# Ledger of designs, part 52: designed miniproteins, single chains, continued (2)

Each design is a single chain, and the fold is of that chain. pLDDT is the mean over its residues in the fold that is shown.

## One batch from the design tools (miniprotein)

Design m5789
Fold by ESMFold2-Fast:
Parts: sequence; structure tokens; C-alpha cells
Structure m5789 (fold): chain A 74 residues (1-74)
Amino acid sequence: MSDAQVGLLKGFASTMTLHALAAKESGDEKTYEGGQLSAYYYMDLAEKVRPDAYNLLSEQTRELAEKGRELLEK
């Protein structure tokens, strides 16, 4: 993966994470849960393309993805 592709992956993940956190702060729980599920699916797909993608993403994105996984396991 090129440096430009890694930058795009990080940028998209950051934007998605900021949107989810903004929804949480505004009390929009449905949008926040949607963001958690989106983070989970994005991280799952990213890891299939690049196995070390987990280490490229922020802690905030990883936390959202874990919460999304927990929602699916209910």
C-alpha cells in the first residue's frame, strides 16, 4: 500500500470517528450506534486488505469498532 493510500485510510477513519463522537455529544444515540457499526465494518474490511490496519488506526476508531462488534454480539 502506498503512503497516499495509507493517508486516505487514516483520513476516512478519522472523519468517520469524529462524526460518531459528534453524534454522541449531541445525544443522537441512533447515529452514534450507526457510527460504531460503520467503524467495525470499516476496520474489518481494512484488515482484510492490510493485516496491520489495526495498528494504523487511532485508539478512538478502535474503541468505536469494538463497541460496534459488541452491538452485533447481542
Scores: mean pLDDT 75

Design m5790
Fold by ESMFold2-Fast:
Structure m5790 (fold): chain A 89 residues (1-89)
Amino acid sequence: SDATPVEADEEGKKLIDELAEMYRELAREVMEILGLPEEYLDVLDEAIKKGKETMIKNYGKEEAEKLIELLEKNREAALEEARALAERL
């Protein structure tokens, strides 16, 4: 296999892509709940791109799967926290 032990293989890269899309969607929903301006989306997209590149270099598919599971488990809590913060503003 042409995969390196210190970088995500093709399967790991696909999972990291899915994780990045999940993060982007969650962050977009949080931003909408908080009423943050659209220009913040450019900063978000850049941050997600850099995070994805870092994960591809350092994590394999097993690590990516664990992070997807953690994001799924914590997604509703993050949205609830955002709504609670918005109600206080």
Scores: mean pLDDT 75

Design m5791
Fold by ESMFold2-Fast:
Structure m5791 (fold): chain A 66 residues (1-66)
Amino acid sequence: MTPEEIAEKVAERLVEEGYSRETALRLARAAVNAVLDELSVKDVAKALGVSQAAMSRAVKLAREEL
């Protein structure tokens, strides 16, 4: 499964949790990259301008799909 395919699965789950499709896909792509590159959730959340809680949730979902 490609990183983009994993990001789409994570984004679908975030949409089910109440995020807009656009925000969900941005969070999902960043989360997949954070897991693969072992990046800090705090640093990635700050770079994207999203809450640490939203990024932590997306990273958890990305870890479940990877």
Scores: mean pLDDT 82

Design m5792
Fold by ESMFold2-Fast:
Structure m5792 (fold): chain A 100 residues (1-100)
Amino acid sequence: STMQSVRNGLISIQSQLRNVQSQTTDPQSQQQISQIISGIDQAIRNVDDPDRTISIIQQIHSQLQQFQSQNVPQDVQDFVSQVSSQLDDMIQMLRDDQRS
């Protein structure tokens, strides 16, 4: 189902973000990654409410864009771009599921 696919994708992203956080030495970046992880955790808990999940994912997307603008290393930029694309796909899947 769409909800299960979104939940599984969010869990995967959360795991990847925790790995990136463990490799990050900058306290500001660690704090920003922690906020994104918390947002994803909230989206996972609310996945059966599509409108709320979309709103949370949109907030996470904005936080990722702000993080990427801060002269982060290329590997982190590539990761953020990949995650942003996955989040955009999830929003589209949830919207399409609501319209079907």
Scores: mean pLDDT 81

Design m5793
Fold by ESMFold2-Fast:
Structure m5793 (fold): chain A 94 residues (1-94)
Amino acid sequence: SMRDELEFLLAVFRRELRLLAEEYGMDVEEMEKLAERIAEAARNGDLEALRKEVERIKELIRKHVKDEEEAERLIQSLDTGLERIEALLREIEA
């Protein structure tokens, strides 16, 4: 089902965010809280809340990833993940 696909994407996204925090010396507990807020926003179809929490992660990337090209690649990957979640949410609501 599309909701099972959403839960799978959210689980993958959460795992990727945890690994990102571990790799770049970010607060893992804070990142897991952000991932949970993203999952809750996505389950509720709250695109505004979803985008807000993703912007917070982008801010953490810019703060902790000192190489500008690496930060840009990570932000682009994050935006790709967000676009996939948003596309699936549009299909669920259609």
Scores: mean pLDDT 86

Design m5794
Fold by ESMFold2-Fast:
Structure m5794 (fold): chain A 94 residues (1-94)
Amino acid sequence: MKEKIEKGIKNAEKTVLEYLKKEKGFSEEELERAKKLFEEMRKIALEKELDDEEISTLMKAVLAAVKEDMPLEELPFEEQAELFMEIEREEKEE
């Protein structure tokens, strides 16, 4: 299970970084900051044993944050990811 999560996130990171480089013209520094967000996402996914849908949700949150030109260093990514997952869970249950 953990190896699947690691491979999934690594593949997602590679795909997203290629997209940001080709379509968004991200600099190497901006790509390095995006890599840090993917490392945090990997940590959360491994700790919580997230499934593919939950990982996709976190990836969307990361992409949204990057698209808004937010300072990546100022993102409480772990806190934002948890809040986003709670909101989605509440919407599905109610």
Scores: mean pLDDT 60

Design m5795
Fold by ESMFold2-Fast:
Structure m5795 (fold): chain A 85 residues (1-85)
Amino acid sequence: MKSKVVEILDEVFRELERVADKPPSEQEAAVDRIAERLGKELTPEELERVANMFEAIAETLPDSVPNAEKLRELYRRLAEKLREL
C-alpha cells in the first residue's frame, strides 16, 4: 500500500509539473486525466486517502519548487475532483 501510494504521488507530481507552465486547458485536461485514472484504479477509501495527501501537498509545497503557486492550485483541484468521485 505505501509503495503504491508513493509511486502515485511521484507520477502525479511529474505530470502536474509538466503542465504547470502550460495553458489552463492543458492543466485542466491533465487534472481530469489523473482523476479518471485514479478513480478506476483505487477504492473509495484509497481515493479519500490520496485526496487528503494531495491537499496536504498543496498546503506544504515550498516556494523553492518551480511553479509552486500553480502546483498548489492544481493539487487542490485534483483533491477536490477525487472527493467528488
Scores: mean pLDDT 81

Design m5796
Fold by ESMFold2-Fast:
Structure m5796 (fold): chain A 72 residues (1-72)
Amino acid sequence: SDYGKELGRDAAEENRRYAEEVNKLDKELGETVELMAKQTEDLTKNGGSTGLVGMLREGARGALEEAKRRAK
C-alpha cells in the first residue's frame, strides 16, 4: 500500500516499463510465428512434400481452384 504509493509517484517510468514489456511480448510472438513457419518449411523439404502435409496442401489448392472455376 504505502510502498505501492511511493512507486506510483514515478507513473511515467512505470508506464515506460509496461510499454517495453508489451513490445517484448509482441516481438516474441512475431519470432514464434516465424519459427513455426520455418519448422513447417523444414518438414516439407525433408520429406513432407509427398506426406500428409503435402496432400492437404494440394487438396486445399485444388478445392480453391475448383471453387474459383464454379464461381466464374
Scores: mean pLDDT 63

Design m5797
Fold by ESMFold2-Fast:
Parts: C-alpha cells; sequence; structure tokens
Structure m5797 (fold): chain A 100 residues (1-100)
C-alpha cells in the first residue's frame, strides 16, 4: 500500500538521520527537530490520498534539505542516498494525488 511505502521511507530517513548525527554531519538540535517532524507524520492519520500526498511531500522536502547538508559536508554517497529517498517520496506523492 502507499501508506506502507510512506512508512518505509520515514523509517529509512530516520536511519539516515541517526547516521548523520553519528558522523557529526548534523547537530543534536537539528536531529531532534527532524526526528520530531517524522514522528508527527507517523502519528498522523493518513486516511485520505490528500493527506498521504502531503505527508510524502514533507518527507521529500526533509530528504532534500538533508541531502544538501550531506553534500556541503563532503559526504556525496550519503547525499545520493537522500536524493534517491527524495525521488521515491515525490513519486509516492504523485501516485497518492492520482487517487484523490
Amino acid sequence: SLEEELRELIERLKELLEEMLKRGIISQDEYDKMMAALEKLEAQELDSPEKLAQAALSVAIMAQELADIARSKGDEKLAEELRELQVRAVELANEAERLA
């Protein structure tokens, strides 16, 4: 399901956030803020295609911001993983919008 795909993307983004914190690419404050945003998305009831599309776009925006940070810190491989996550999140948002 699209909801399950979104939850998998959120879980992967959380894993990448933990890696970024461990490597010193992001601060504890940045980590806490991004994790809180992802937890809020997970707690949200995704009971419509519109809500699912909006949540997927939020994930895409976060992934883009993190990819830019990773690239600025010289971690091109991590930036590429985040860009792939961004693309998948955008595709999921487009699929959800088609169901609205």
Scores: mean pLDDT 87

Design m5798
Fold by ESMFold2-Fast:
Formats: structure tokens, sequence, C-alpha cells
Structure m5798 (fold): chain A 116 residues (1-116)
């Protein structure tokens, strides 16, 4: 449901904010890439394009933990952003709400350590 999807995005971005000070290991990056591929496929995004953009984003942002949001812009191009702050988290939830309302593809994945 729409409410369940939004709650899932909220949970992911809150987890990302909690882990924002963590630097990703190679294993965590590999796991994030695999999760991003699956989330993109499930959301109706091009999984190869999402994986390409997620790899670039992780390196560009200094391998920081957070939540990665994948979406299509107004030109139909795949875009990705990293949410690491409470402000980023609120923007990510608003993006997800808008995308879901409009029937547009959006995916969110956690980049960070698994709980102990």
Amino acid sequence: SREAALAAVRALVDEGVRNAGVKLTDEQIDRTIEAARQAAEDAGLDPEKVVEKVRELIEKTGRRAGTIIAYKDENGEVKVVLATSPEDAEKAVEMARDAIEKGLPIAAVFAGPLPP
C-alpha cells in the first residue's frame, strides 16, 4: 500500500541518518549495490543504470553510509541521491510521496552496516 511504502522509506532514511558517520567497507558497498539492483528492478527503474549511478555516488561522497534514493528526472534519466541528515531524510520521504502519488518509479536502499 502507499502508506506501507512511505513507512518503509521513512524507516530506511532514519537508519541512514543514524549511520551517517560510518565509512562503508567493500563488503557493505557490494551488498548496497546488490540491494540497489533488486530495488530498481522491483520499482521499474533500469537496474544497470541505477547500479552505475550508485557506484559513482558512493565514491563521490567518500564512501559514506546513508540511504540512497533512485528516481527518474523530468527527462526520464535515472538519478541517485544520498540522504545522510534529518533534512535529507524529510526530502527523501517527500520525493517518495510525490513519486507514489504520480505513479512514478522510485527506489530506496540502505548503505551501511547490518545491525549486530
Scores: mean pLDDT 85

Design m5799
Fold by ESMFold2-Fast:
Structure m5799 (fold): chain A 64 residues (1-64)
Amino acid sequence: SKVEPLIKALSSPDTKTRLEAAVELGRNAKELKAEKAIEALKKAQSDPDTRVRVAAHEALKAIE
């Protein structure tokens, strides 16, 4: 599954990696109804980087 590596990437020490993971999870929203991905994105809404927080919020909005 492509979802598991993206969830892992949301916890990366590299900001660009976390941002790209949040964006990719949002792009897969039509197929992604995995509870663990939703939980990881909710946590990413508290990320220290504003861009990551915005991307996580948009991804959750797309999944809903």
Scores: mean pLDDT 79

Design m5800
Fold by ESMFold2-Fast:
Structure m5800 (fold): chain A 70 residues (1-70)
Amino acid sequence: SIKDKIVEEAVKKVKEYMEKNPEASAEEVLLYLGEEVGRLATKEKLSDEESSEILQRVLAEAGKLLQERE
């Protein structure tokens, strides 16, 4: 589905951001994540409810990446 593709793309972008910015705090990573999800949701003309669902899914995956960072 389009939602699954957006989640996968957002997670990929978060991973790339973390690799390019190894000194970035968890807070900075989460801010970037929110901005990226918002950008993709706007581009695809998603509703607020759909954007919230995608944000929650990307946050779950990014949380795992942040825990594995150390």
Scores: mean pLDDT 82

Design m5801
Fold by ESMFold2-Fast:
Structure m5801 (fold): chain A 69 residues (1-69)
Amino acid sequence: MKVVFEGEGPDKAERQVGLVMRALGYAVEQGLAVKSISPWRPTEEPGVYEAVITLEDGTEITVRHRAVP
């Protein structure tokens, strides 16, 4: 299953931490343990960064941050 959480804001570190916390909360609500968390990486879209949280069942949660100047 593919799940996406998205957030926008100028504070890159604060927004990215918040998005990961939301994804971890979702995993806990589903009763699934986290298998891995990828590093945040730039995307093809300028100012957009993504990380992927993989759960033990193979579910991938994409967290996406739109950095605003």
Scores: mean pLDDT 78

Design m5802
Fold by ESMFold2-Fast:
Structure m5802 (fold): chain A 87 residues (1-87)
Amino acid sequence: MEVEEKLKELEKKLREAIPVLAEYAAKEYGLEPEEARKLVEERVEQVIKKLREVVESLDEKEALEFLEKAEEQLEKDLEEAKKALEE
């Protein structure tokens, strides 16, 4: 249950990150905002699938630790994107 709750929480964070990541992708790759959003949405979907796949292969304790690390990595990626957008 805890693993599922943590995974859902991370999924919500990933979806909430889409606007910022899309803006960053548009700037980084010189894409139209709509195209960047589509790309980022697809990536987020792939990341969520991968997280679920990894979690299913791990014991609950290791799965929780993995999700915690993934959440920290997402936060770092978001900070990188924010800094790039302000630069």
Scores: mean pLDDT 81

Design m5803
Fold by ESMFold2-Fast:
Structure m5803 (fold): chain A 104 residues (1-104)
Amino acid sequence: SLSDELSELVEELSKKYDPVIAGLLAALKLAKIEPKSVKDIEEAIAEVYKRLMEERGVDMPEEEKEKLSRELARKILDEITEVTGVSKEELTEKVQKAWEELKK
């Protein structure tokens, strides 16, 4: 399942990266999005949440799933920056560095 694939990928990435960076990298890999900007990270989180809702059979119109997943992605990223004290720009730089290390 996507949920199992996400958990397995986060566990593997957490061997080298902190849980926040590991989680964001996992979302980017599953969404097949390269982290060129804050927007790409947000889109990756939204895509993974939408797919998880679809896998779990959430009875919701497609447009509402897209809207909710984008709102959740924004809130998750805002929460990460508030809790860690790291700006979205700094977080993006850390994710970009880790993404380059994973290119093989």
Scores: mean pLDDT 86

Design m5804
Fold by ESMFold2-Fast:
Structure m5804 (fold): chain A 56 residues (1-56)
Amino acid sequence: PEEEALRLAEEHGLLDLVRQRMAQGASPVSATIAALHEKGLPPELVDRLLEAARAA
């Protein structure tokens, strides 16, 4: 569920990484994909994390 994706994002600092990349001009999609890849998390989380990233 979305709650689990958000917990994983918090545990790995994904939201902060997404915010940093977006501040550097990356799109929410590319920032989220890059953060997931860097942390070795499954890309299937993209849709759930994109909702969180859009709020950042």
Scores: mean pLDDT 69

Design m5805
Fold by ESMFold2-Fast:
Structure m5805 (fold): chain A 100 residues (1-100)
Amino acid sequence: SPLKEKMLEILEKTEKEALKLAGDDEEIREDIKNTFEYLKKLIDQYQDNPEELLYALEIVKDSLKKLLEAYKKKGDEKGAAAYEKLIEAVEEMIKLVKES
């Protein structure tokens, strides 16, 4: 699927950027990796059902925004920057699904 290929390219690029922002913080790095594995599973599961994929991505976006606010409140600049990149990727994927 061209949509699946584009979403996987966004995820691969964003994971590399988010891991760079996390640096040597193993907890943030593990959370990033787990989030990207989950997003890949959602794409694989719902690639033939754009409405369900869109719904799932919106839920992930809302969860990531709550985590971002938690990192901001703690003053964790690395966590905040990494989660901002995750949110940008999910928003880009939502846009692609809506345009398909």
Scores: mean pLDDT 87

Design m5806
Fold by ESMFold2-Fast:
Structure m5806 (fold): chain A 102 residues (1-102)
Amino acid sequence: GDSIAEKVGKATVAVRESIDENPDADEETLAKEIEKRLKEDYGLNVSNVKVTKTDTQVIVEFTLTDTGLDITLVLPTPEVRKTRPVSPMDMYTPGLNAVIAS
């Protein structure tokens, strides 16, 4: 199956797409859209999806049900991303409390 790094990479892309398509969505709405996208479009079995929005960051926490691993992704808001160059590598770098297996 997919490695943890591959699952985190897919989750990061799904989260970015959800944020970019729904920039003004509240935390609850965004959490539901992220969970749906991860399950339906990316085939990831996730639970406990929680979104915290700040002025500069979107913090997304969830559990990978198949591994039992808690993942935290910290992503810049669309406004911050427009002012900071973001490489493709940055899109696959998880935030605090995340584990990448290589």
Scores: mean pLDDT 71

Design m5807
Fold by ESMFold2-Fast:
Structure m5807 (fold): chain A 86 residues (1-86)
Amino acid sequence: MEKELREMMTLSSELMGELSKYVIYKKQGDIKGAIEAADKAIEAAQRLRDYAESSDSPISKQEAKSAAGTVEKLREEKKELEEKLK
């Protein structure tokens, strides 16, 4: 239980770091950097979702839903950024 919470916090921290880079690149107009950061954030969010889904706690169910929503949002935003490069 404590190890699971610690792992989820580590994965959440990783996701927040990648999301921060994504926001910075978007603000700077670095579309290629934003796409790369979005890919890393999607991977981090997927790892958090999968780990949270493996846990039976109510907190983990909320984290899994939040991470899944982040994946969906980032995938749509990444698609929009890729279309700007075409």
Scores: mean pLDDT 81

Design m5808
Fold by ESMFold2-Fast:
Structure m5808 (fold): chain A 98 residues (1-98)
Amino acid sequence: SADVEKKFQQALSEAVKKYNLSQDQANLVRETAKSLLSIKEKFGDAAVLMFLSLGFLDPTKPIVKELFGEDVTDKWVKTKNAGWDVALAALDVVEGVL
């Protein structure tokens, strides 16, 4: 819905500011947060926590590639030195929409 998209954009802007993210990192956060929201919608909160514990911060794991897609995981590998900030920012965006 338009309201969810507005909350998403506001949460993303706040996360970019909070973690001082580059444009590439902000784009990766956007795609990661969208994937997490999709997982929550389809599988619920317990499934999201399970997937996060299994490999949210490891873009080379098969489950992460299946959930986020190769384009997102490839960008994550290229930004590995800032991967923790990207992961935390994506969680902040999900929290902001919920």
Scores: mean pLDDT 70

Design m5809
Fold by ESMFold2-Fast:
Structure m5809 (fold): chain A 77 residues (1-77)
Amino acid sequence: SMEAIREDLERGSEEIARTLELLKQGDEVVDVDPKKAEEIRKQLDEIARRAAERGADIAESLGRMAASVLKRALENV
């Protein structure tokens, strides 16, 4: 539904904001605290994994909507 797609996009925006903050923190500590830099790297890897899952969910939702619109259009022929 449009509602579900909007919610998925809003969650994606939050993940982008968090990613930018983690990248900034990583740049500040990479040469001074290798252990903290490794922790930040692990968080970025987890965000990347979830972003890939979100992309798949959005594509599936859009596909279902497109199929519904096409079916309705064909029924009016």
Scores: mean pLDDT 67

Design m5810
Fold by ESMFold2-Fast:
Structure m5810 (fold): chain A 79 residues (1-79)
Amino acid sequence: SELEKLKEEIEKIIKQLEANVADEAALNKLLQQLNELLGKLYEYAKKHPEYKEEIENFIREAQKRVDEIMAKYLALKKA
């Protein structure tokens, strides 16, 4: 489904963020791509309210993982 494809692409971007945590240029590009995909998820939730809770939970967990990656990036930048 379109929803599962969007989730898969977001998962790939998060894994790439984790792999590139020391590369500021790569992180910036990946964060832009992630924001575009999250925007598509929000639009999908508007069109398919039956998936709203599932999508909101997925976005919440994705944001938490991104926050953890960015915290690690900031710690490395100060070292």
Scores: mean pLDDT 86

Design m5811
Fold by ESMFold2-Fast:
Formats: sequence, C-alpha cells, structure tokens
Structure m5811 (fold): chain A 102 residues (1-102)
Amino acid sequence: HHMEMLLEKMKEDLEEMTRRLLEEALSAPEGAFSTEQRVYEELGVSVVGVGRSATPRTGVVWAVGLIVDPEGNIYYSTYRVEAVSNEEAARRVREALDKALR
C-alpha cells in the first residue's frame, strides 16, 4: 500500500537521521545537543531528531528521533544509544519539539 510505503520510508529516513545525529554527538563538545527537522509537506509530517554528546561525568551518548504531525502526534520514535535516563531523554526531546514547532 502507498501509505504503508511512505511510512516505511519515513522510518528509514528517521533512522538515517538518528544515526547521523549520533555520529555528530560523538565528535561534539561535552554536553552539547543538536536538533534536526525535516518537513514532508505533502503529508503534513515532520521528522525531528535530537542528539546529545557524552559528558565526562556520565560518559553517555544518545540520539532520539521522532515522526511528528503538525498537531503534535508522534507516530514513531527510535533510540540509537543508551540515554542517561528515559526521563532526561524525554525532557530534552520535548524541549527540542517545542523549539522546532514554536
């Protein structure tokens, strides 16, 4: 089905973006985070990613990706590496979404 193929492609795009954000986070200054958004205008959907570099204290690097519509509904999420905590990852993702969607 066409809709299923589009969703599958968006999931693949999300996974690639999350991978790149993870690679960026590995070389970023300690404690830095980055965000990236792609808009699929025809579908009214955005792919949003957040990456976070390791700090010396935690030693943890993570990247999280989301597929989000304009109403803020989340269709899909993925994690590339262990987050510091699920609560902290969720907080930063929420901050990134609020910032991206303004």
Scores: mean pLDDT 70

Design m5812
Fold by ESMFold2-Fast:
Structure m5812 (fold): chain A 79 residues (1-79)
Amino acid sequence: MQAEVEKLAKQTLSPDPAVRLAALEQLGEIAPSLDPKSRKIVLDALAELANDPDPAVRAAAEAVFNQLMELERAETAAK
């Protein structure tokens, strides 16, 4: 999982906004399966994307961030 997450995080740094968007869509799909270390890698990448010049990339980053926050909240409530 971590290697896949690191690959996707690297793709969010692509000069092509279509590649960045595709990487964010993939991160969203695997979000429920991320371990805590992988989630931190994704969260760090999302912080950088908050200032992305492409509005679609920013919106996708916000969607993935919200998914991760919901998962973290659900885990905290279940404990």
Scores: mean pLDDT 78

Design m5813
Fold by ESMFold2-Fast:
Structure m5813 (fold): chain A 70 residues (1-70)
Amino acid sequence: SMAEFEAQVQALEDEILNLARTEAGTKEADARIRELIAELRALLSKHLSQEEIDARLEALERRVVRSLVE
């Protein structure tokens, strides 16, 4: 369902943001973040247009960058 899709997207974004805040710069966290971003892209591609995917990932990138600057 769309609600399940949105919940899964939110869970992936939350995990990426949490790893960026707590463990960024370790090889393990960096590899996990890369995996999660790839999983998020694959999930988004099932339901969203390319323009919507690009906008969503840009918004996430901005949030990740902000999370690295406390």
Scores: mean pLDDT 79

Design m5814
Fold by ESMFold2-Fast:
Structure m5814 (fold): chain A 98 residues (1-98)
Amino acid sequence: MKLKDPYSGEEIEVKVGDKIVTPTGLILELVDVINDETVVLKIEPSSGAQAKGLKPKLLKTKKEDVALAVLEEELAIAEAMGDEDLAAGLRALIEELS
């Protein structure tokens, strides 16, 4: 299926089992496509972010909301890691997509 890259705005082709590594070191895996509108992603934060209390999880979300959901998870990582510049940039992108 096609998902929008939150950083470039381009559509990328993603299949069940594909893994994407984000700039923050977050690993995303498309684990299921429930229907044309709803997907399940496995979200695995970096080891450093996990040490700060962020845990791997499954996220069930709408296809159109994937880019926003990914940015919100990356914002949580940036804030947990104390990266204020990255957190500010992610907040700006979230505001633009909201």
Scores: mean pLDDT 76

Design m5815
Fold by ESMFold2-Fast:
Structure m5815 (fold): chain A 87 residues (1-87)
Amino acid sequence: KKKEIDIEAVFAIALIALTVEALYSPDPKDAEVYRKAVDILVENRDNPLKAIDEAIKLVESADLDPETKERVLNILKEQKKIIEEIK
């Protein structure tokens, strides 16, 4: 037996990371960008790889707090890599 990666769990981790920043970002402008990224994930739930990729592009292009932005991007890119490795 091999440990299976649950795509839904990986997607949920990405969603939680963005939701935390949408709720707790001290800058309302940053919180709005993270909320839009959450919306992208929710609307594209049936295409998790595309959803995460679009969320990454939004966060990368936005003018956000650099420390939080880097942390969130690292989480999203890690989740994307995991999904890409599933066949």
Scores: mean pLDDT 80

Design m5816
Fold by ESMFold2-Fast:
Structure m5816 (fold): chain A 84 residues (1-84)
Amino acid sequence: SLIQKAVDAMVNAVIAERNRDTETYEKYVKEFQDLVAELSTDQANQAIFEVENELIEKYGLSQQEAIKYRFHFASLVNETKKKK
């Protein structure tokens, strides 16, 4: 699904950022923004909720770290939607 692709792009962006791989981070952020343009606001918010949970449960991030990434991606969603 497009929602799952958006979750995967965000997770991959976070992993790249934590590994200091700026090129891979920017690639996945762009992929996420392209997917967000095709998603409704509700679907984009669902993907952000799912990424927060996946980062904590599968990747062992703290709640504080996951919240930081959630706000970052929410900002990108708002920016992308305002351009329409």
Scores: mean pLDDT 82

Design m5817
Fold by ESMFold2-Fast:
Structure m5817 (fold): chain A 71 residues (1-71)
Amino acid sequence: MKAVVVSASHDLALVRVGDRLYLVDASTLEGPAGTEGLGVNLDTGEVVKITVLKPGPAVPGGEAEVEVEPA
C-alpha cells in the first residue's frame, strides 16, 4: 500500500495509508526494503506492524510502499 508522509520530524513520521493515519518511526520508512517497525493508528490507538516494501524520504509529501498488519 502507498504511504504518504503528512508530517515528519527527525524521529517520527505521520503517514497516510489509504484512509488511515499512522505514527511511525522516521528511520523505518527510510530503511531498506524488508525493514519492519511499529505504527500507531491515530484514530483507534491500534498498534500495527509496518513492513517497508519500497523506502521513501521521511519528509512531507514523501511516498513509500508498505504493508500494514496487526502487531
Scores: mean pLDDT 82

Design m5818
Fold by ESMFold2-Fast:
Structure m5818 (fold): chain A 94 residues (1-94)
Amino acid sequence: EREKRMKEIVEKLKELYRNPNQELQDELTEELEKLSEEELLEIERELAPFVYEEALKKADEKGVYAPDVQRIRDLLAQGVSLEEAVEILLRERE
């Protein structure tokens, strides 16, 4: 039940990233407010590789890199995979 709901939220968040939509953003904001801190962390971890891939594309277009995005970019330049780079970043944030 909760797993299905979290998966639906993750898919909606990915859709929002691909096609920004105010109505979907408002809906997701309300759904996220109902979640526990643990559920929010699970969503963040599952979504993180997708979010950083999209953030890298946008940062490359603008030529402006947030510290987290720059760290991922540096790891990718060293031959690390996106999934491994995200895992390293999340471990370093502990």
Scores: mean pLDDT 76

Design m5819
Fold by ESMFold2-Fast:
Structure m5819 (fold): chain A 92 residues (1-92)
Amino acid sequence: MLEEAIKYLDKALEAIDNNDLDSAIEYLQKAIDFLEKALKESKDPEVKKLLKEAIGQAGMAIQYAEEGNTDLAKKSVELAREYAEKALQLEK
């Protein structure tokens, strides 16, 4: 679940870099779905906190992409990715 979320965040970054905001939003929604599944299955409060932060940042990235703010959308995806990677390291 969490590795799949990170893959979709990476695809969202590539889509933003290619000015394909429709695909970026679709990939971000898929990333959020996998992050929410990881959050539901997690028992660790620290992992849950990191996953909630990742979901929040991915949601902000969708809003910025809808507004056409590619710079802020990209920064929000990068932050979502960092939180997701930290959560993944704690789950191992």
Scores: mean pLDDT 88

Design m5820
Fold by ESMFold2-Fast:
Structure m5820 (fold): chain A 76 residues (1-76)
Amino acid sequence: MDAEIKEEIEKVRKAIEEAEASDKSEETELRVEAARKGIEIAENLRDDLEKARERNEEVLKELEPKAEELLKKAEE
């Protein structure tokens, strides 16, 4: 599951890079900034997931959907 979150973060990072290269409009810039913030939040949550995995596997079930929600918001 951590690997899936990392893969989605990488996908969003790539989308940000492509958006920055292709369009300088203010709307695109706002979307890119929102995506970057989402990635930062998702990375923090992923770190919490990795720590929780070491302590308690049941906690992962709660953190996984939260990380997915943040990544979806970053893609918007």
Scores: mean pLDDT 67

Design m5821
Fold by ESMFold2-Fast:
Structure m5821 (fold): chain A 98 residues (1-98)
Amino acid sequence: EAVKKLEEEAKLILDTLDKIENGSKEEIEKAIAELLTSRGFNPNIKDDEGLELLAEHIKSLKPYAELALESVENGESLEEIEKKLTELFRKEAEELKK
């Protein structure tokens, strides 16, 4: 089910973010590798600059993952969740233009 898959992906992103913020370098590398593997990508990113860039991109996903999980927990439909995520993206994009 699409909603269940979205919930699982959001949880994985949030778990990865917790490790990026509070974990050791080894925990960060492992968490990013697991996230990439779950998405069907090559997890072999070992250079510090590449890891830092990915960590920053994953951090930018935090508000989206939190909103998705909250919406799933509230029993909202996929269409409702997509609408909320789109609105959040719009607001974030406008903040970046300032």
Scores: mean pLDDT 74

Design m5822
Fold by ESMFold2-Fast:
Structure m5822 (fold): chain A 81 residues (1-81)
Amino acid sequence: SPLEELRRLIEEIVERLLAGEDIDGLIREAARLVVEHDVPESEVVRLINEEAEKYNLPEEQQKGLVARLLAAIDALRAAAA
């Protein structure tokens, strides 16, 4: 399932953010999966919020992750047009 794969990617992104590790590659992979499978923005935000809450990701980092992943999705859509 694309949603299950996206959840796993978001979980790994949250874990790496908490560890202070780079997430650029995972953001690109998640954005590609969202564009390829036409995942709604509402579902992307929901999955980020669920995984952030599960792992107690700070609110500022959670907001940053939402903004960054949505920006990457928009950039891929613009490049494909």
Scores: mean pLDDT 87

